# Designed miniproteins, single chains, continued (3), part 38

Each design is a single chain, and the fold is of that chain. pLDDT is the mean over its residues in the fold that is shown.

## One batch from the design tools (miniprotein)

Design m9309
Fold by ESMFold2-Fast:
Structure m9309 (fold): chain A 66 residues (1-66)
Amino acid sequence: SPLELARAYAVFLNSEDEKIRQAAYEKLRELAKTHPEAVRQALEEVLPKITRPEGKKIAEDLLAEL
C-alpha cells in the first residue's frame, strides 16, 4: 500500500548516510504527489523517532511542503 511504502522510505530519513537520506526524501516527495496523506502519516509517525538533526530537518521540510 502507499502507506506501507511511505513508512519504509521514512525510516531511511534517520540514516547515517547522506545519500540514503536524500534518496528517501526524493522518493517521499514523488510519492506525495499521488498519496500526500500516506506520506504525511508516515512522516508524523517517524518524526519523534528521528535522532539525527539532518533527518529531522528533511522530515519537517517535507511535512511543510504537503
Scores: mean pLDDT 86

Design m9310
Fold by ESMFold2-Fast:
Structure m9310 (fold): chain A 78 residues (1-78)
Amino acid sequence: MVEEYIEIIEIIVEKIKKYGVNEDEEKQKLLDEAVEAVEKGDYAEAFRKIAEYYELDGDKETAELFLEAAKKIEEEKK
């Protein structure tokens, strides 16, 4: 359900902003792009940006989960 994924991505972005403060420029850019993607209604792109963030952070397992979520959103839209 897209609604549940939207809630999750919004919570994650909000949490990272509160706890993550200023990280690497690349990591901050990915978080900002994820927020922009949510604002323009492209939730699949938002999940991809969050996945890239976690991959750069060294958490490949979490990154894979978000990449899968992005693919499922695209698949459901198709």
Scores: mean pLDDT 72

Design m9311
Fold by ESMFold2-Fast:
Structure m9311 (fold): chain A 76 residues (1-76)
Amino acid sequence: AAADAAAVTRGRDALNRIVEAEKEAQSLGYEDAAKEARRVREQTLRDIANAPDVQAMSDAAERGAEEAERILEKAK
């Protein structure tokens, strides 16, 4: 279904945002922010593993991305 395909794309994009936030923090020397973003990634993967459906997985990934980006922004 189009809704499921959109949710998969949204979730994948959100997971990529977490990875990019971790990389950005690392490249800028924000060691604590990079570690915190990594913990967010690990927690997000656990939340995805426990999600009942594709929409819930996507929502978990988006929450993780928002948190990782918040961590990076606060480190600046």
Scores: mean pLDDT 85

Design m9312
Fold by ESMFold2-Fast:
Structure m9312 (fold): chain A 83 residues (1-83)
Amino acid sequence: DAVRRLEELLDEMFRAAEAGDDERAEELGEELFRLAVETGKLAEAIRLALLRQGLAAGVDEEEARRRAEELGKLAETKSVEEL
């Protein structure tokens, strides 16, 4: 389903970023964002992205999840232009 595809795109985006391919990471990020908006899963996509970023940065799981939830709530109430 859409959530599974969002997770796949997110994985590809982070791998591109880790490889230093900033342009590819940005392209994948744009595709992820568009799909998330189209499927109404923008808050979920942002939450997943922040959780992975926090864990990769060595932030503990609780802190990473808290950050993801906070920004995920903003995505529910903000326009695409503000994200």
Scores: mean pLDDT 70

Design m9313
Fold by ESMFold2-Fast:
Structure m9313 (fold): chain A 78 residues (1-78)
Amino acid sequence: MTKLEEVLKKLGISLEELAQRFRRLEEEGLISVESLLRDALFRLAVEEKVPVQELVDFLLENGLPKAAAAVAEAYASV
């Protein structure tokens, strides 16, 4: 089990639900570094020390390269 999966399980969120959430944000043009830095779930992932590579790999495997790039940049900003 990855650190990402452990954090999501505590929140009652599935990996599929997380992928759907990011896909919706990309479709709405709402994916940005600034939006991620204000997102409670993103901030919790940083606080719980989820490795950036786990989240990036997950997003890339789900066909979300814009979300993956924004997440990598946002992690570098905290």
Scores: mean pLDDT 81

Design m9314
Fold by ESMFold2-Fast:
Structure m9314 (fold): chain A 72 residues (1-72)
Amino acid sequence: MLEEKIREAKERLREESAKTPDPMERLRLAVREAAEVAEFIREKENAETGEQQLELGLEFLKLWGEFLREVE
């Protein structure tokens, strides 16, 4: 489930970021977690149309951007 994968990514990012004082390293962690969720969308929705995969990707980007604003 996409929501579950996003929650897991957020939890890992919070945990790693708490241990990482460098803002650039935190950015790298965020990019890594975002890439894992994007790969999940690609793999899980393999039977879906490209438009449905794009919609899921846009939903993820919106939620991810909101999350990053909240933890800044």
Scores: mean pLDDT 69

Design m9315
Fold by ESMFold2-Fast:
Structure m9315 (fold): chain A 66 residues (1-66)
Amino acid sequence: VLEAIVPGEKAEDVKKAVSAVPGVLAVGVERLADGKSRITVVAEPEAIEDAKKAAEEAGAKVRIRD
């Protein structure tokens, strides 16, 4: 599972970027109190690195969790 924190206005761009990666199964967006959004990406293990790269290129801070 991949988590990314972005300004709320960038959430849609990051969601589109990671959704275009083969092996991404689901993308969730949650609004946070500070006008930021948490994006949660569920992807196949082999797609995690490509999803991370796509999110970072779209301007997200990315954390990989188990």
Scores: mean pLDDT 77

Design m9316
Fold by ESMFold2-Fast:
Structure m9316 (fold): chain A 60 residues (1-60)
Amino acid sequence: MEEARRYAELAERAARAGDSAAARRYGQLKIKAGGPEVAIEEGRKAGGGGATAVWEESRA
């Protein structure tokens, strides 16, 4: 969970900077460290619906 939180912050920083590739990379690392609930929370903040897709990306 600590690792997931750290990656979440990095992903948000990258997203705000417009670096979508880095944001996606850190998002996947966050999911690996924190599990699917972290992906669901992120998708909810983005307007919902996308959380499951982010989690699926970590598997694929």
Scores: mean pLDDT 63

Design m9317
Fold by ESMFold2-Fast:
Structure m9317 (fold): chain A 87 residues (1-87)
Amino acid sequence: SLKDEILELLEEMIELLEEEGLEEAKRYMQRAKELVENDAPIEEIEKELLKAYIYAQEKIDPSSEVMKRLEELFRRIGELLRELEKK
């Protein structure tokens, strides 16, 4: 399902942030995952995602493969959340 795909991408991002030692960003992503699991409003989910993204951008080298992967994951999750909202 669309929800399952979102949860899978969120978990991948949580793992990546943990590997980078970004505990604060990881906590924001864990909150986003809980919100998705509980069918919370898209706006609440996006708020936590944005907090994680801003934190990661401040701490990670923008030219790194890790940052490129995080940007790809953030983009894909955002696309799927917008698709979920349309239903």
Scores: mean pLDDT 84

Design m9318
Fold by ESMFold2-Fast:
Structure m9318 (fold): chain A 107 residues (1-107)
Amino acid sequence: SAEAKAAISKYAPRLTGLELRIVGLQLDYPPSEEEQKLYKEYQEEVKKFQEAFEQGDAEKSAEYLEKISEIYEQMANTPGVHPELSQTLLDLSKLYRELSEQLKKIA
């Protein structure tokens, strides 16, 4: 829907900015094996989100965004994660949760 596209467009710049910050931080603080495993889970949930969103399933799209939020929170709480990287991951988790709630309102 036009409203769902508008919601994603509103959040996209903030999400991209935080994701670029994570890339920069990971050059100084390379991900552990546990963090790499969580990143693979993130990639699978992103694929499911894209498929649901392309099919117009706002309810399932919101569910996958909520799972992405949970994965970022798990990454942030992984033992040995640098505080700046942890905070950026928590900020991403919060934004994905907010986007999920916006899509639930549209569904």
Scores: mean pLDDT 86

Design m9319
Fold by ESMFold2-Fast:
Structure m9319 (fold): chain A 108 residues (1-108)
Amino acid sequence: DAVREALLRMAELAEEYGREDVARFFRAAAAGDDEAAYEHFIETLEKLGRPREEVEEGLERLRKEGVSVLELAGVAAAGLGAEAERAGDEEAVRRLAEDLLVLARALE
């Protein structure tokens, strides 16, 4: 419950920043749709200029090593946080840090 709520709040923040790709990832993660979450995460990295085949191979390796969608959400949140910091949006950075703590606690 708390994890789903945190992911949905991060999706809302991503939309506020014009990052619909990142918002789609967080919503898929909140729904427990791992396949959709992985696909949207690939789209996010591809949009940042990384070759799709390289991203897909890297994610398949991480998936085989047991990296979860929640761990990928931490990576996506860090990227969103960097954008918020560059914008000088201290409140967004604080909100994101609090939501990241919810995810970290779920990973134990």
Scores: mean pLDDT 80

Design m9320
Fold by ESMFold2-Fast:
Structure m9320 (fold): chain A 77 residues (1-77)
Amino acid sequence: MDQEKRVLRALAQEVKKVGQQNGNSEAVSYAQKALDYVDRGDLEGARKYVQKGLNALPSFEDRLAVIEAALKAAGLA
């Protein structure tokens, strides 16, 4: 549970960062909702909005970079 919460928070933070860099307001909005769900302990809601945020990133390279950065930030090598 704690590890999943940490991973979901890291994923949401990286989606938000990439979305802000790209001017992708949809990705930023979904990432912010995912962070709100993580803070509430609603991991099911967090998973849904992390997935929506990733899908809002149009390039495969951006999505892969987010996943790699989030795993590294969460301490999962």
Scores: mean pLDDT 83

Design m9321
Fold by ESMFold2-Fast:
Structure m9321 (fold): chain A 80 residues (1-80)
Amino acid sequence: SPRVEQVERLVRSIIDQVFETSEKLNLSIEETRELARSAVDSYIKTLLDKGKISEEEAEEVRKKAEEYIEKKLKELEEKR
């Protein structure tokens, strides 16, 4: 749905910000994974609490977020 696609885009932006911060602070791969997951979970929880997305939509977004986090982690590892 267009709403899910928009939320997925915003979640990717959040992940990108975490990875930029991780590179600047020289965080480990595991610390970066934990921060990215935490940031995504906080955002999704806020949307669910405010009734902006359904639980089913949240699961779709979480799946796409995890795929993107793992892609970005591979890129980060290759730079080190």
Scores: mean pLDDT 86

Design m9322
Fold by ESMFold2-Fast:
Structure m9322 (fold): chain A 110 residues (1-110)
Amino acid sequence: SEIEEMRKIIEELNRIIKEYFKELLKAKTPEEIQEVTNKTIARLRELAARSTDPEIRQIILDLIEDIKYFTKQLIENFDDEHKKNIILTSLSIIASGYIFEMELIVRKKE
């Protein structure tokens, strides 16, 4: 089922994002943030390539661009704990928003 395939993509996206935040919180250097981010972007690009639905694929690609943007801000503000917490919170809200948008697409096609 096309709907079952889309749900599996969303479930895998949720796992990738949860692992990303877990590894990001453990990062002790800007270089570790960049390494974790590069690994996550590669996984998300592979997920987008496997996504047959154009809207879901585009959402994953848009999420990749936001991850790039917010990760750059995290690296630039690495020594500013307060600003890092704001950036991480913003990235979490945006990622959750994309996942919610994908869930709405699936529900409308049911």
Scores: mean pLDDT 90

Design m9323
Fold by ESMFold2-Fast:
Structure m9323 (fold): chain A 66 residues (1-66)
Amino acid sequence: SKEKVDEFVEAAKNKDNEKIIEIAGKLSEAELNEAIGRLPLSDADKVKVMKEKDNVSAGKKVVELL
């Protein structure tokens, strides 16, 4: 849902690492793609996140890159 995408982006802005990983696991692949697109990461770093095999791993990569 848009609400979960917004919650993920807000957690990333706050650098709430535990919340980023928790919410990533609750998003669909499409919702995660949208959320990653809204983060203040370089295009190259966004591609690195999107290459992760699952949503939780993608959330951990976001934490690593923030």
Scores: mean pLDDT 83

Design m9324
Fold by ESMFold2-Fast:
Structure m9324 (fold): chain A 69 residues (1-69)
Amino acid sequence: SAEELLAQMERLKEEALEAAKNGDIEKVEELKKQAERLMSQAVELGASTELQRQMAEILREIKKALESL
């Protein structure tokens, strides 16, 4: 379900923030790509506007963490 994909994205965000703290740029980039794929899948599954908003916020945080490196 789209809700399960949101939960997976939250886990990817936590992992990306830890990788960013360790300066692991390649890992943050890989996790960003995984999160983008999950969001695309959620949209295809008809995720609500609210779920899409939460997923977009997660992606924004991952991108900011990457850009701060």
Scores: mean pLDDT 85

Design m9325
Fold by ESMFold2-Fast:
Structure m9325 (fold): chain A 100 residues (1-100)
Amino acid sequence: KEEELRQIARDLLIDPTNKEAIEKFREAYKENPEEVKRILRELADGADPRTLAAVVAILEGFERGESIDEIIQRVKEILSKPPSELDVAELRARLDALLA
């Protein structure tokens, strides 16, 4: 189960709009939010600004009870922006708050 989530995390690193991967993370988040938070923190720790922004959007979506389609739409919006328009310090602070 943990190895499956790590594989899904790798799939999200390649394509942050992967609906199946986001659905599997949401189900895991319902069962064990601490494990999902840990894996997503690991994914974010060496990530480029776009991946960091996508991880934050996914976790915020889970916390808000957003649909998978709403989360994917937010991720697509973030990925349409150039990396220079992403505030990495703000995104890191938001991630830390979500993982507290």
Scores: mean pLDDT 76

Design m9326
Fold by ESMFold2-Fast:
Structure m9326 (fold): chain A 63 residues (1-63)
Amino acid sequence: AEAAREAALAAGADEAAAEALGRAVQSKDPIQADRMGAGAAASGTTSEEGARALSAAVHAGGA
């Protein structure tokens, strides 16, 4: 959970989006976490590289 939040912040996502993503990962809902990561990338709150890093962190944090 924290790893996903930190990755989101490092990727340039805002704090609210990073916290929401962290909570989605903590709930062990990979679909919800993936949707939130995709939404952040689509809204321009993170770079394409940041979106990839977020996806990797969500996957790792969800395990």
Scores: mean pLDDT 59

Design m9327
Fold by ESMFold2-Fast:
Structure m9327 (fold): chain A 90 residues (1-90)
Amino acid sequence: SLAEEMAELVRREALKVMPEEAAERLAEVVYRLLSLYDKPSLDAAERAELARLSAEFAALRAEYGEEVIAEALKPAVELAIEKGLISELP
């Protein structure tokens, strides 16, 4: 799936700029967020999970910094642009 491909790109790039445990957490958060956004509707439990994942992503950005997170996400963002999910870099 696209979510799996993007999460693997994040894992590989994150391992270059942050500790392995953090890289795996970032990749898992990306995978789960993309999987939820791919659903046509979310139930109450899925909305709660989305909120928790968003908070975890914000915590990783606060801990490692915006530039490090952006670098880790770059190949996945480029794949999203190539697949037409994003028309330009955010």
Scores: mean pLDDT 82

Design m9328
Fold by ESMFold2-Fast:
Structure m9328 (fold): chain A 90 residues (1-90)
Amino acid sequence: MLEETARILRELAERVRAAKSVEEAEKHIRDAFSKMTPEQQKLALEAIEEASKPLKEEAQQKIDSGDEQGEIDVVAEILERAAEILEEKA
């Protein structure tokens, strides 16, 4: 379960990085989560929360400046770090 959830987050990070807009990135995230089991969603959200903590200020700065590509890149990095957290626990 941990390894499978980590794989989903890594694949999602790649899709987010390839997104042409924040709206497209958000759609990929929503679609991925809708296909997860409740257990996978819980694991993913806990890992994302842990991964996002050191990046909160950077993410807010990108949003405030209107740097859409920077916002997409930070979200993808959070997803990649979340996958690493789950892989380490597996």
Scores: mean pLDDT 82

Design m9329
Fold by ESMFold2-Fast:
Structure m9329 (fold): chain A 82 residues (1-82)
Amino acid sequence: EEEDAKIALEALREALELLKKDPKSPAARAEAIRILEEALKEIKDEFLQELLRKIIEAVRRFSGEEAAKILEAAIKKLEEYL
């Protein structure tokens, strides 16, 4: 469970860095989604799976700037969970 939270946190941080570096890039968005989907495959905690699914959907639907804000909120929440 704690290990799953660390996997989620690292994936969210990497995705956030990509979106902040180039928030309008389709390639950066696709790579951020790939990182989050790989983390989702490794995580067994149901709460964290649900959280990552919602974040992946947000990255797919919203602007890079809005997606980055959602990722920042999720990172802060997970830091409290650890």
Scores: mean pLDDT 81

Design m9330
Fold by ESMFold2-Fast:
Structure m9330 (fold): chain A 86 residues (1-86)
Amino acid sequence: SVVDKLLPVRTVEELNKVVQELLKQDGVTPREAMYQVYEGVVELLKQGKVSEELLRELAEKGLSPVGPTGQEYSDKLKELARKQLK
């Protein structure tokens, strides 16, 4: 699952690699890849399983946007990370 792929992720560079890996799957669009990564990170945040290192980088850099909704999901993750660090 996407959550299993995200669990060991500690940096935004590693998170971007998960997006690129999803895009290699047949029928996965840029929009779907970004949505799946966003939802997976949200789920892990609810469980307290996102590393502080990833949260700090995500709050500062966001996610590299891919496709027409990429910036929207990057901005949402940046905001969520900032709120989690407070």
Scores: mean pLDDT 84

Design m9331
Fold by ESMFold2-Fast:
Structure m9331 (fold): chain A 83 residues (1-83)
Amino acid sequence: MSIEMQKKAVENNLDLIENVEISSETRKKLIEAIGQLMVNIAKEDPELARELLEKLRELSKSLDKEDQELIEKVAEEVEKVLE
């Protein structure tokens, strides 16, 4: 999968979480998928990964505590690749 396709997949999953009424189980799966994609992006394009990480952190502010904790875990995994 190209970096552009991975970026679009992250952006689409962020949009689904923000704008579509989905189950808690589906939302957690989307967050996990975002995490996997962003780790791959961070290895190839660290600057793009930082931009997407900012978007993920902004989205996190509108979610419940459990989803915020999952996003923080994903963000830590991405940040470890960026270091």
Scores: mean pLDDT 83

Design m9332
Fold by ESMFold2-Fast:
Structure m9332 (fold): chain A 68 residues (1-68)
Amino acid sequence: MADEKARELSKLTPEQLKALSEAALPQIRPGDEVLVFSGTVYAGTLTLRSKEEAERLFRGSVYLVPLG
């Protein structure tokens, strides 16, 4: 499921992926598993340690999409 979702998201433009990640930021909680993208390149999954970690990554153009 994560792999399929990552493949679908990799078809988005950097702007679309950034918008999705930005919309998800208020909903992200410590301990959440997220898909990690550097621009449009899928980099893997990450278990977030804090909301500040997610915000720092977003500022660095690393886009996070929650697995659900």
Scores: mean pLDDT 78

Design m9333
Fold by ESMFold2-Fast:
Structure m9333 (fold): chain A 94 residues (1-94)
Amino acid sequence: HMERVAKEIKREIVAGYPELKDVSVEDIKEALNEAIEEVARKYGLDPEEIRKIFVDGVFKAGLAGAIHRLIEKYGAQAANDLVELIIKKLKEKK
């Protein structure tokens, strides 16, 4: 369920970036979807495959586990770009 995954992402992001405490779960979903599409376009990847790996990763192993799975599949640069872009988009909303 996307709602629970978005809440878990919010909890872990706020732990690292307390200034983002007031972002909504909907803000997290939008930032995640936009970041996935931009990274997929930049690296020539399937956005639905990235989304599935990331969402399944968060559900099973939390945000750190999801990032690790992306690194294994796509490499550290693409995984880091995704995380950085999510944070950037969330800061732009607040």
Scores: mean pLDDT 81

Design m9334
Fold by ESMFold2-Fast:
Structure m9334 (fold): chain A 80 residues (1-80)
Amino acid sequence: KVEEFKRAMLLAARLVIEYEKDEEVRKHYRELADAIEKSEFQSVEEALEFVLKKAETLKDPKTRQNWIMLAKSIADNILS
């Protein structure tokens, strides 16, 4: 359940790190992967809180919007 979700998020984050060309975007996804690996959240809701909190701290509007869209994707998966 939550472990399967964390595994899927980690794989998605690592895919972005490998193929994304923007260093700012890659840096933020490295932080997400790191948080997952350190088990800094134990539920899908906590993962959503982590992503939203990260988005609020981002200075670049485009990167912030990308993280808001990631949060929306996580929320949509909770509702499915």
Scores: mean pLDDT 72

Design m9335
Fold by ESMFold2-Fast:
Structure m9335 (fold): chain A 76 residues (1-76)
Amino acid sequence: VEELEKKFLDYAGKATRAIQKGDYKLASRYARLASRYAQQLSDQYLKQGDLKKAKLWQQASDQSDAIAKKAEELAE
């Protein structure tokens, strides 16, 4: 779980930095990875019965996916 959280934070940070540099293609890739790790965290917390953390990570996944889609639009 800790490893997935670290990967989420790393890729979310890289996505933000890529956006700041105007590299929207790279930003979309990193945001997609962040979304996937957040989804995996949501699924793991759900299996553990931690519904509150599962919901928070589901929201993080949805937000990162939205960022990825917006970055993909801007890359064109």
Scores: mean pLDDT 85

Design m9336
Fold by ESMFold2-Fast:
Structure m9336 (fold): chain A 78 residues (1-78)
Amino acid sequence: SKDEELLERALELLRERGITEEEVRAVLLKEGFSEELIDHYMENDPRLALGLLTLAAIRLGEGDVAEEILRLLKEALS
């Protein structure tokens, strides 16, 4: 779907910036999300997954990455 393609683009952007899946997961766990909830959204809810990735990028101090992912989230909501 379009939403799944936008999520994959966000994941590619994180990889290109050297932000690992482990770093994203660690930040989201610190913010109070469970591993099960993170995995559920990443697999079943690409819009919420894009929101989680935006939050993780903000918390990692990667504001430019967060802005780009937020743009992808806005596309998914249109």
Scores: mean pLDDT 87

Design m9337
Fold by ESMFold2-Fast:
Structure m9337 (fold): chain A 92 residues (1-92)
Amino acid sequence: VPEPVPLIPDAPGVDPQLLEKIHRHTKLAKEKIEEAIKKGDLEKAAEIAEELAETLSRLIEEFKDKSPEVAAALEKAKKEAEETLKKLKEEL
């Protein structure tokens, strides 16, 4: 199985620079969560995961009418962030 596919697909009618910015932000947030977990800073990891979920919620609302495929990808990323947050809160 190849490496995971890009989180945010290219979509007609959506600014490609905005999609790239969203993709980069989501990737960096996930990397920061992973790094915080490795350092044993579960509280910081939970804060980053919560901020990511909130950001993704706002973006889903912005894209739901413009690009259902982008909104679906963002919804998936939000669920992953919320699951990570739930696990971290259960360990705290």
Scores: mean pLDDT 75

Design m9338
Fold by ESMFold2-Fast:
Structure m9338 (fold): chain A 81 residues (1-81)
Amino acid sequence: SMADEALARIQALVEERKESIPSSAAVAFYLLAADHIERGLPLERVRAHLEAIIARLPAEHRAAARDLADGILGVLEEYEA
């Protein structure tokens, strides 16, 4: 399904970044994306939660987390189109 394909793409993005961000952030990013696809969490709420997580990360992890968040949001925006 399109949902399974989107989640697989997001999982691949998370795996690529797993050594660059805390594991708790990686898990939270995946679960927010899954909540959008499977439970209808609005995209603007996903974006807000991702931003809140990034803001609380150590400075050295923020660039990698931002890149991952942008990748995830791109997949979700494509899924909604």
Scores: mean pLDDT 87

Design m9339
Fold by ESMFold2-Fast:
Structure m9339 (fold): chain A 107 residues (1-107)
Amino acid sequence: EGREQAAEAAARGARGASEAANEGQRDGPRAGMGAGSGAATAGMAAGAARSSPTPEQAAEAAEIGARGAESGARSAEELGAGPEGREAARRGAEGARRGAEEAREAA
């Protein structure tokens, strides 16, 4: 059950990142690369969490997803995305980070 709770927390973070990325991607390819990259990483990490055999490993996967989303936010800045794209990428990173914290608490 702890494993499933940690995986669901990671999934909630990934959903938040995906919703933020949808807004950023409409601004163009620089916003899309930054925000979308973060959302994709968080999504993959959520999948990994669901496949993890222990709650601790699920929480570790969520942490990797959060770090990836944070890297995506930095990439949006480096690519020169506009304010909306940078904000969307940052919101995605924050969502993934919350998911990782919740997953750690569930483990």
Scores: mean pLDDT 77

Design m9340
Fold by ESMFold2-Fast:
Structure m9340 (fold): chain A 84 residues (1-84)
Amino acid sequence: NKKELLKKALELAERAATLLAMGRDPQSVIPLIEEALKYAEEAGNKEASEFLKKALDAVRQGDSATALKYLLEAIKKLEEAIKK
């Protein structure tokens, strides 16, 4: 079920965004973003996957602000897809 994959991606992306907003080390959220990306890609959601890839690149560079921006965009796309 694609909707279940999207919900899993959303939960993981929201956890990652919360941790970054709390000032946690950007490297600590890498596994959460990688798993969210896996589920978004399996669900076939290209827009959410692209934003999650950008968030992942940003956390790998230590850029929490840019990563949070892209995670919030990914969350928006995942929520839109779930509501269809």
Scores: mean pLDDT 88

Design m9341
Fold by ESMFold2-Fast:
Structure m9341 (fold): chain A 76 residues (1-76)
Amino acid sequence: SPLLEEALRVIDEMERALKDGDVEGLTRLYLELHGLQRRVLEQLTPEEVAAFLARYVPVNERAVRVLGQVEEEAAR
């Protein structure tokens, strides 16, 4: 599915942004992936959704942690 391929590509870019400390890129990709997640859940098969979630959940947990830390530092 082109939609699944796009979503997995965004996840790969998020993992790269996390590795590189690219907070601006991570923020943009996080919002993009949120929109793609909704489309994936609404339009794709259960098997494709399972493949997406297996990659998405670990990356999302790491992104939320990093973005939360950046917000705390910006408040100083």
Scores: mean pLDDT 82

Design m9342
Fold by ESMFold2-Fast:
Structure m9342 (fold): chain A 61 residues (1-61)
Amino acid sequence: MSKAEKALELVKTILGRAPKDRAEAERAVRWLLQLDPSVPEMLGLSPEELAEAILEGVRRA
């Protein structure tokens, strides 16, 4: 239960579900940054780290 899982949970909250693949995860990160650019800071992640964490979460799931 690390930053990757927290990032994935945030994406699940926004999308109403887990991203089904890497492309959707990357798209979700772009949507989050457009809607609320402070999201990475809230999670203690940079935008690059947030994208990587979500992709890692999807990969591990």
Scores: mean pLDDT 69

Design m9343
Fold by ESMFold2-Fast:
Structure m9343 (fold): chain A 90 residues (1-90)
Amino acid sequence: SMSRRLEQLELSREIGRLLREIGDLVQEELEARKYLKEKGDKIEYLEKLIKIEEKRLEIAKKYGLSEKVLKEIEERIKKLKEELEKLKAE
């Protein structure tokens, strides 16, 4: 029916928006890695990665991803923050 087709189109658009937002994060991560390669500043690199993972967490919450996915992102943020503090505590 026409109604069912409209529901499928809206779902496809929502998936398209999610994939675009994830694609933007992948681009930011590639740019951060390139910056590390060119400048060698690991502290700034980790700060950029933390911001990217915080954005990933907000996207995951916005699109209603599972608690397992949310927990995995939160654990990555925690580990990145721990690595950053270790580098600062030299």
Scores: mean pLDDT 84

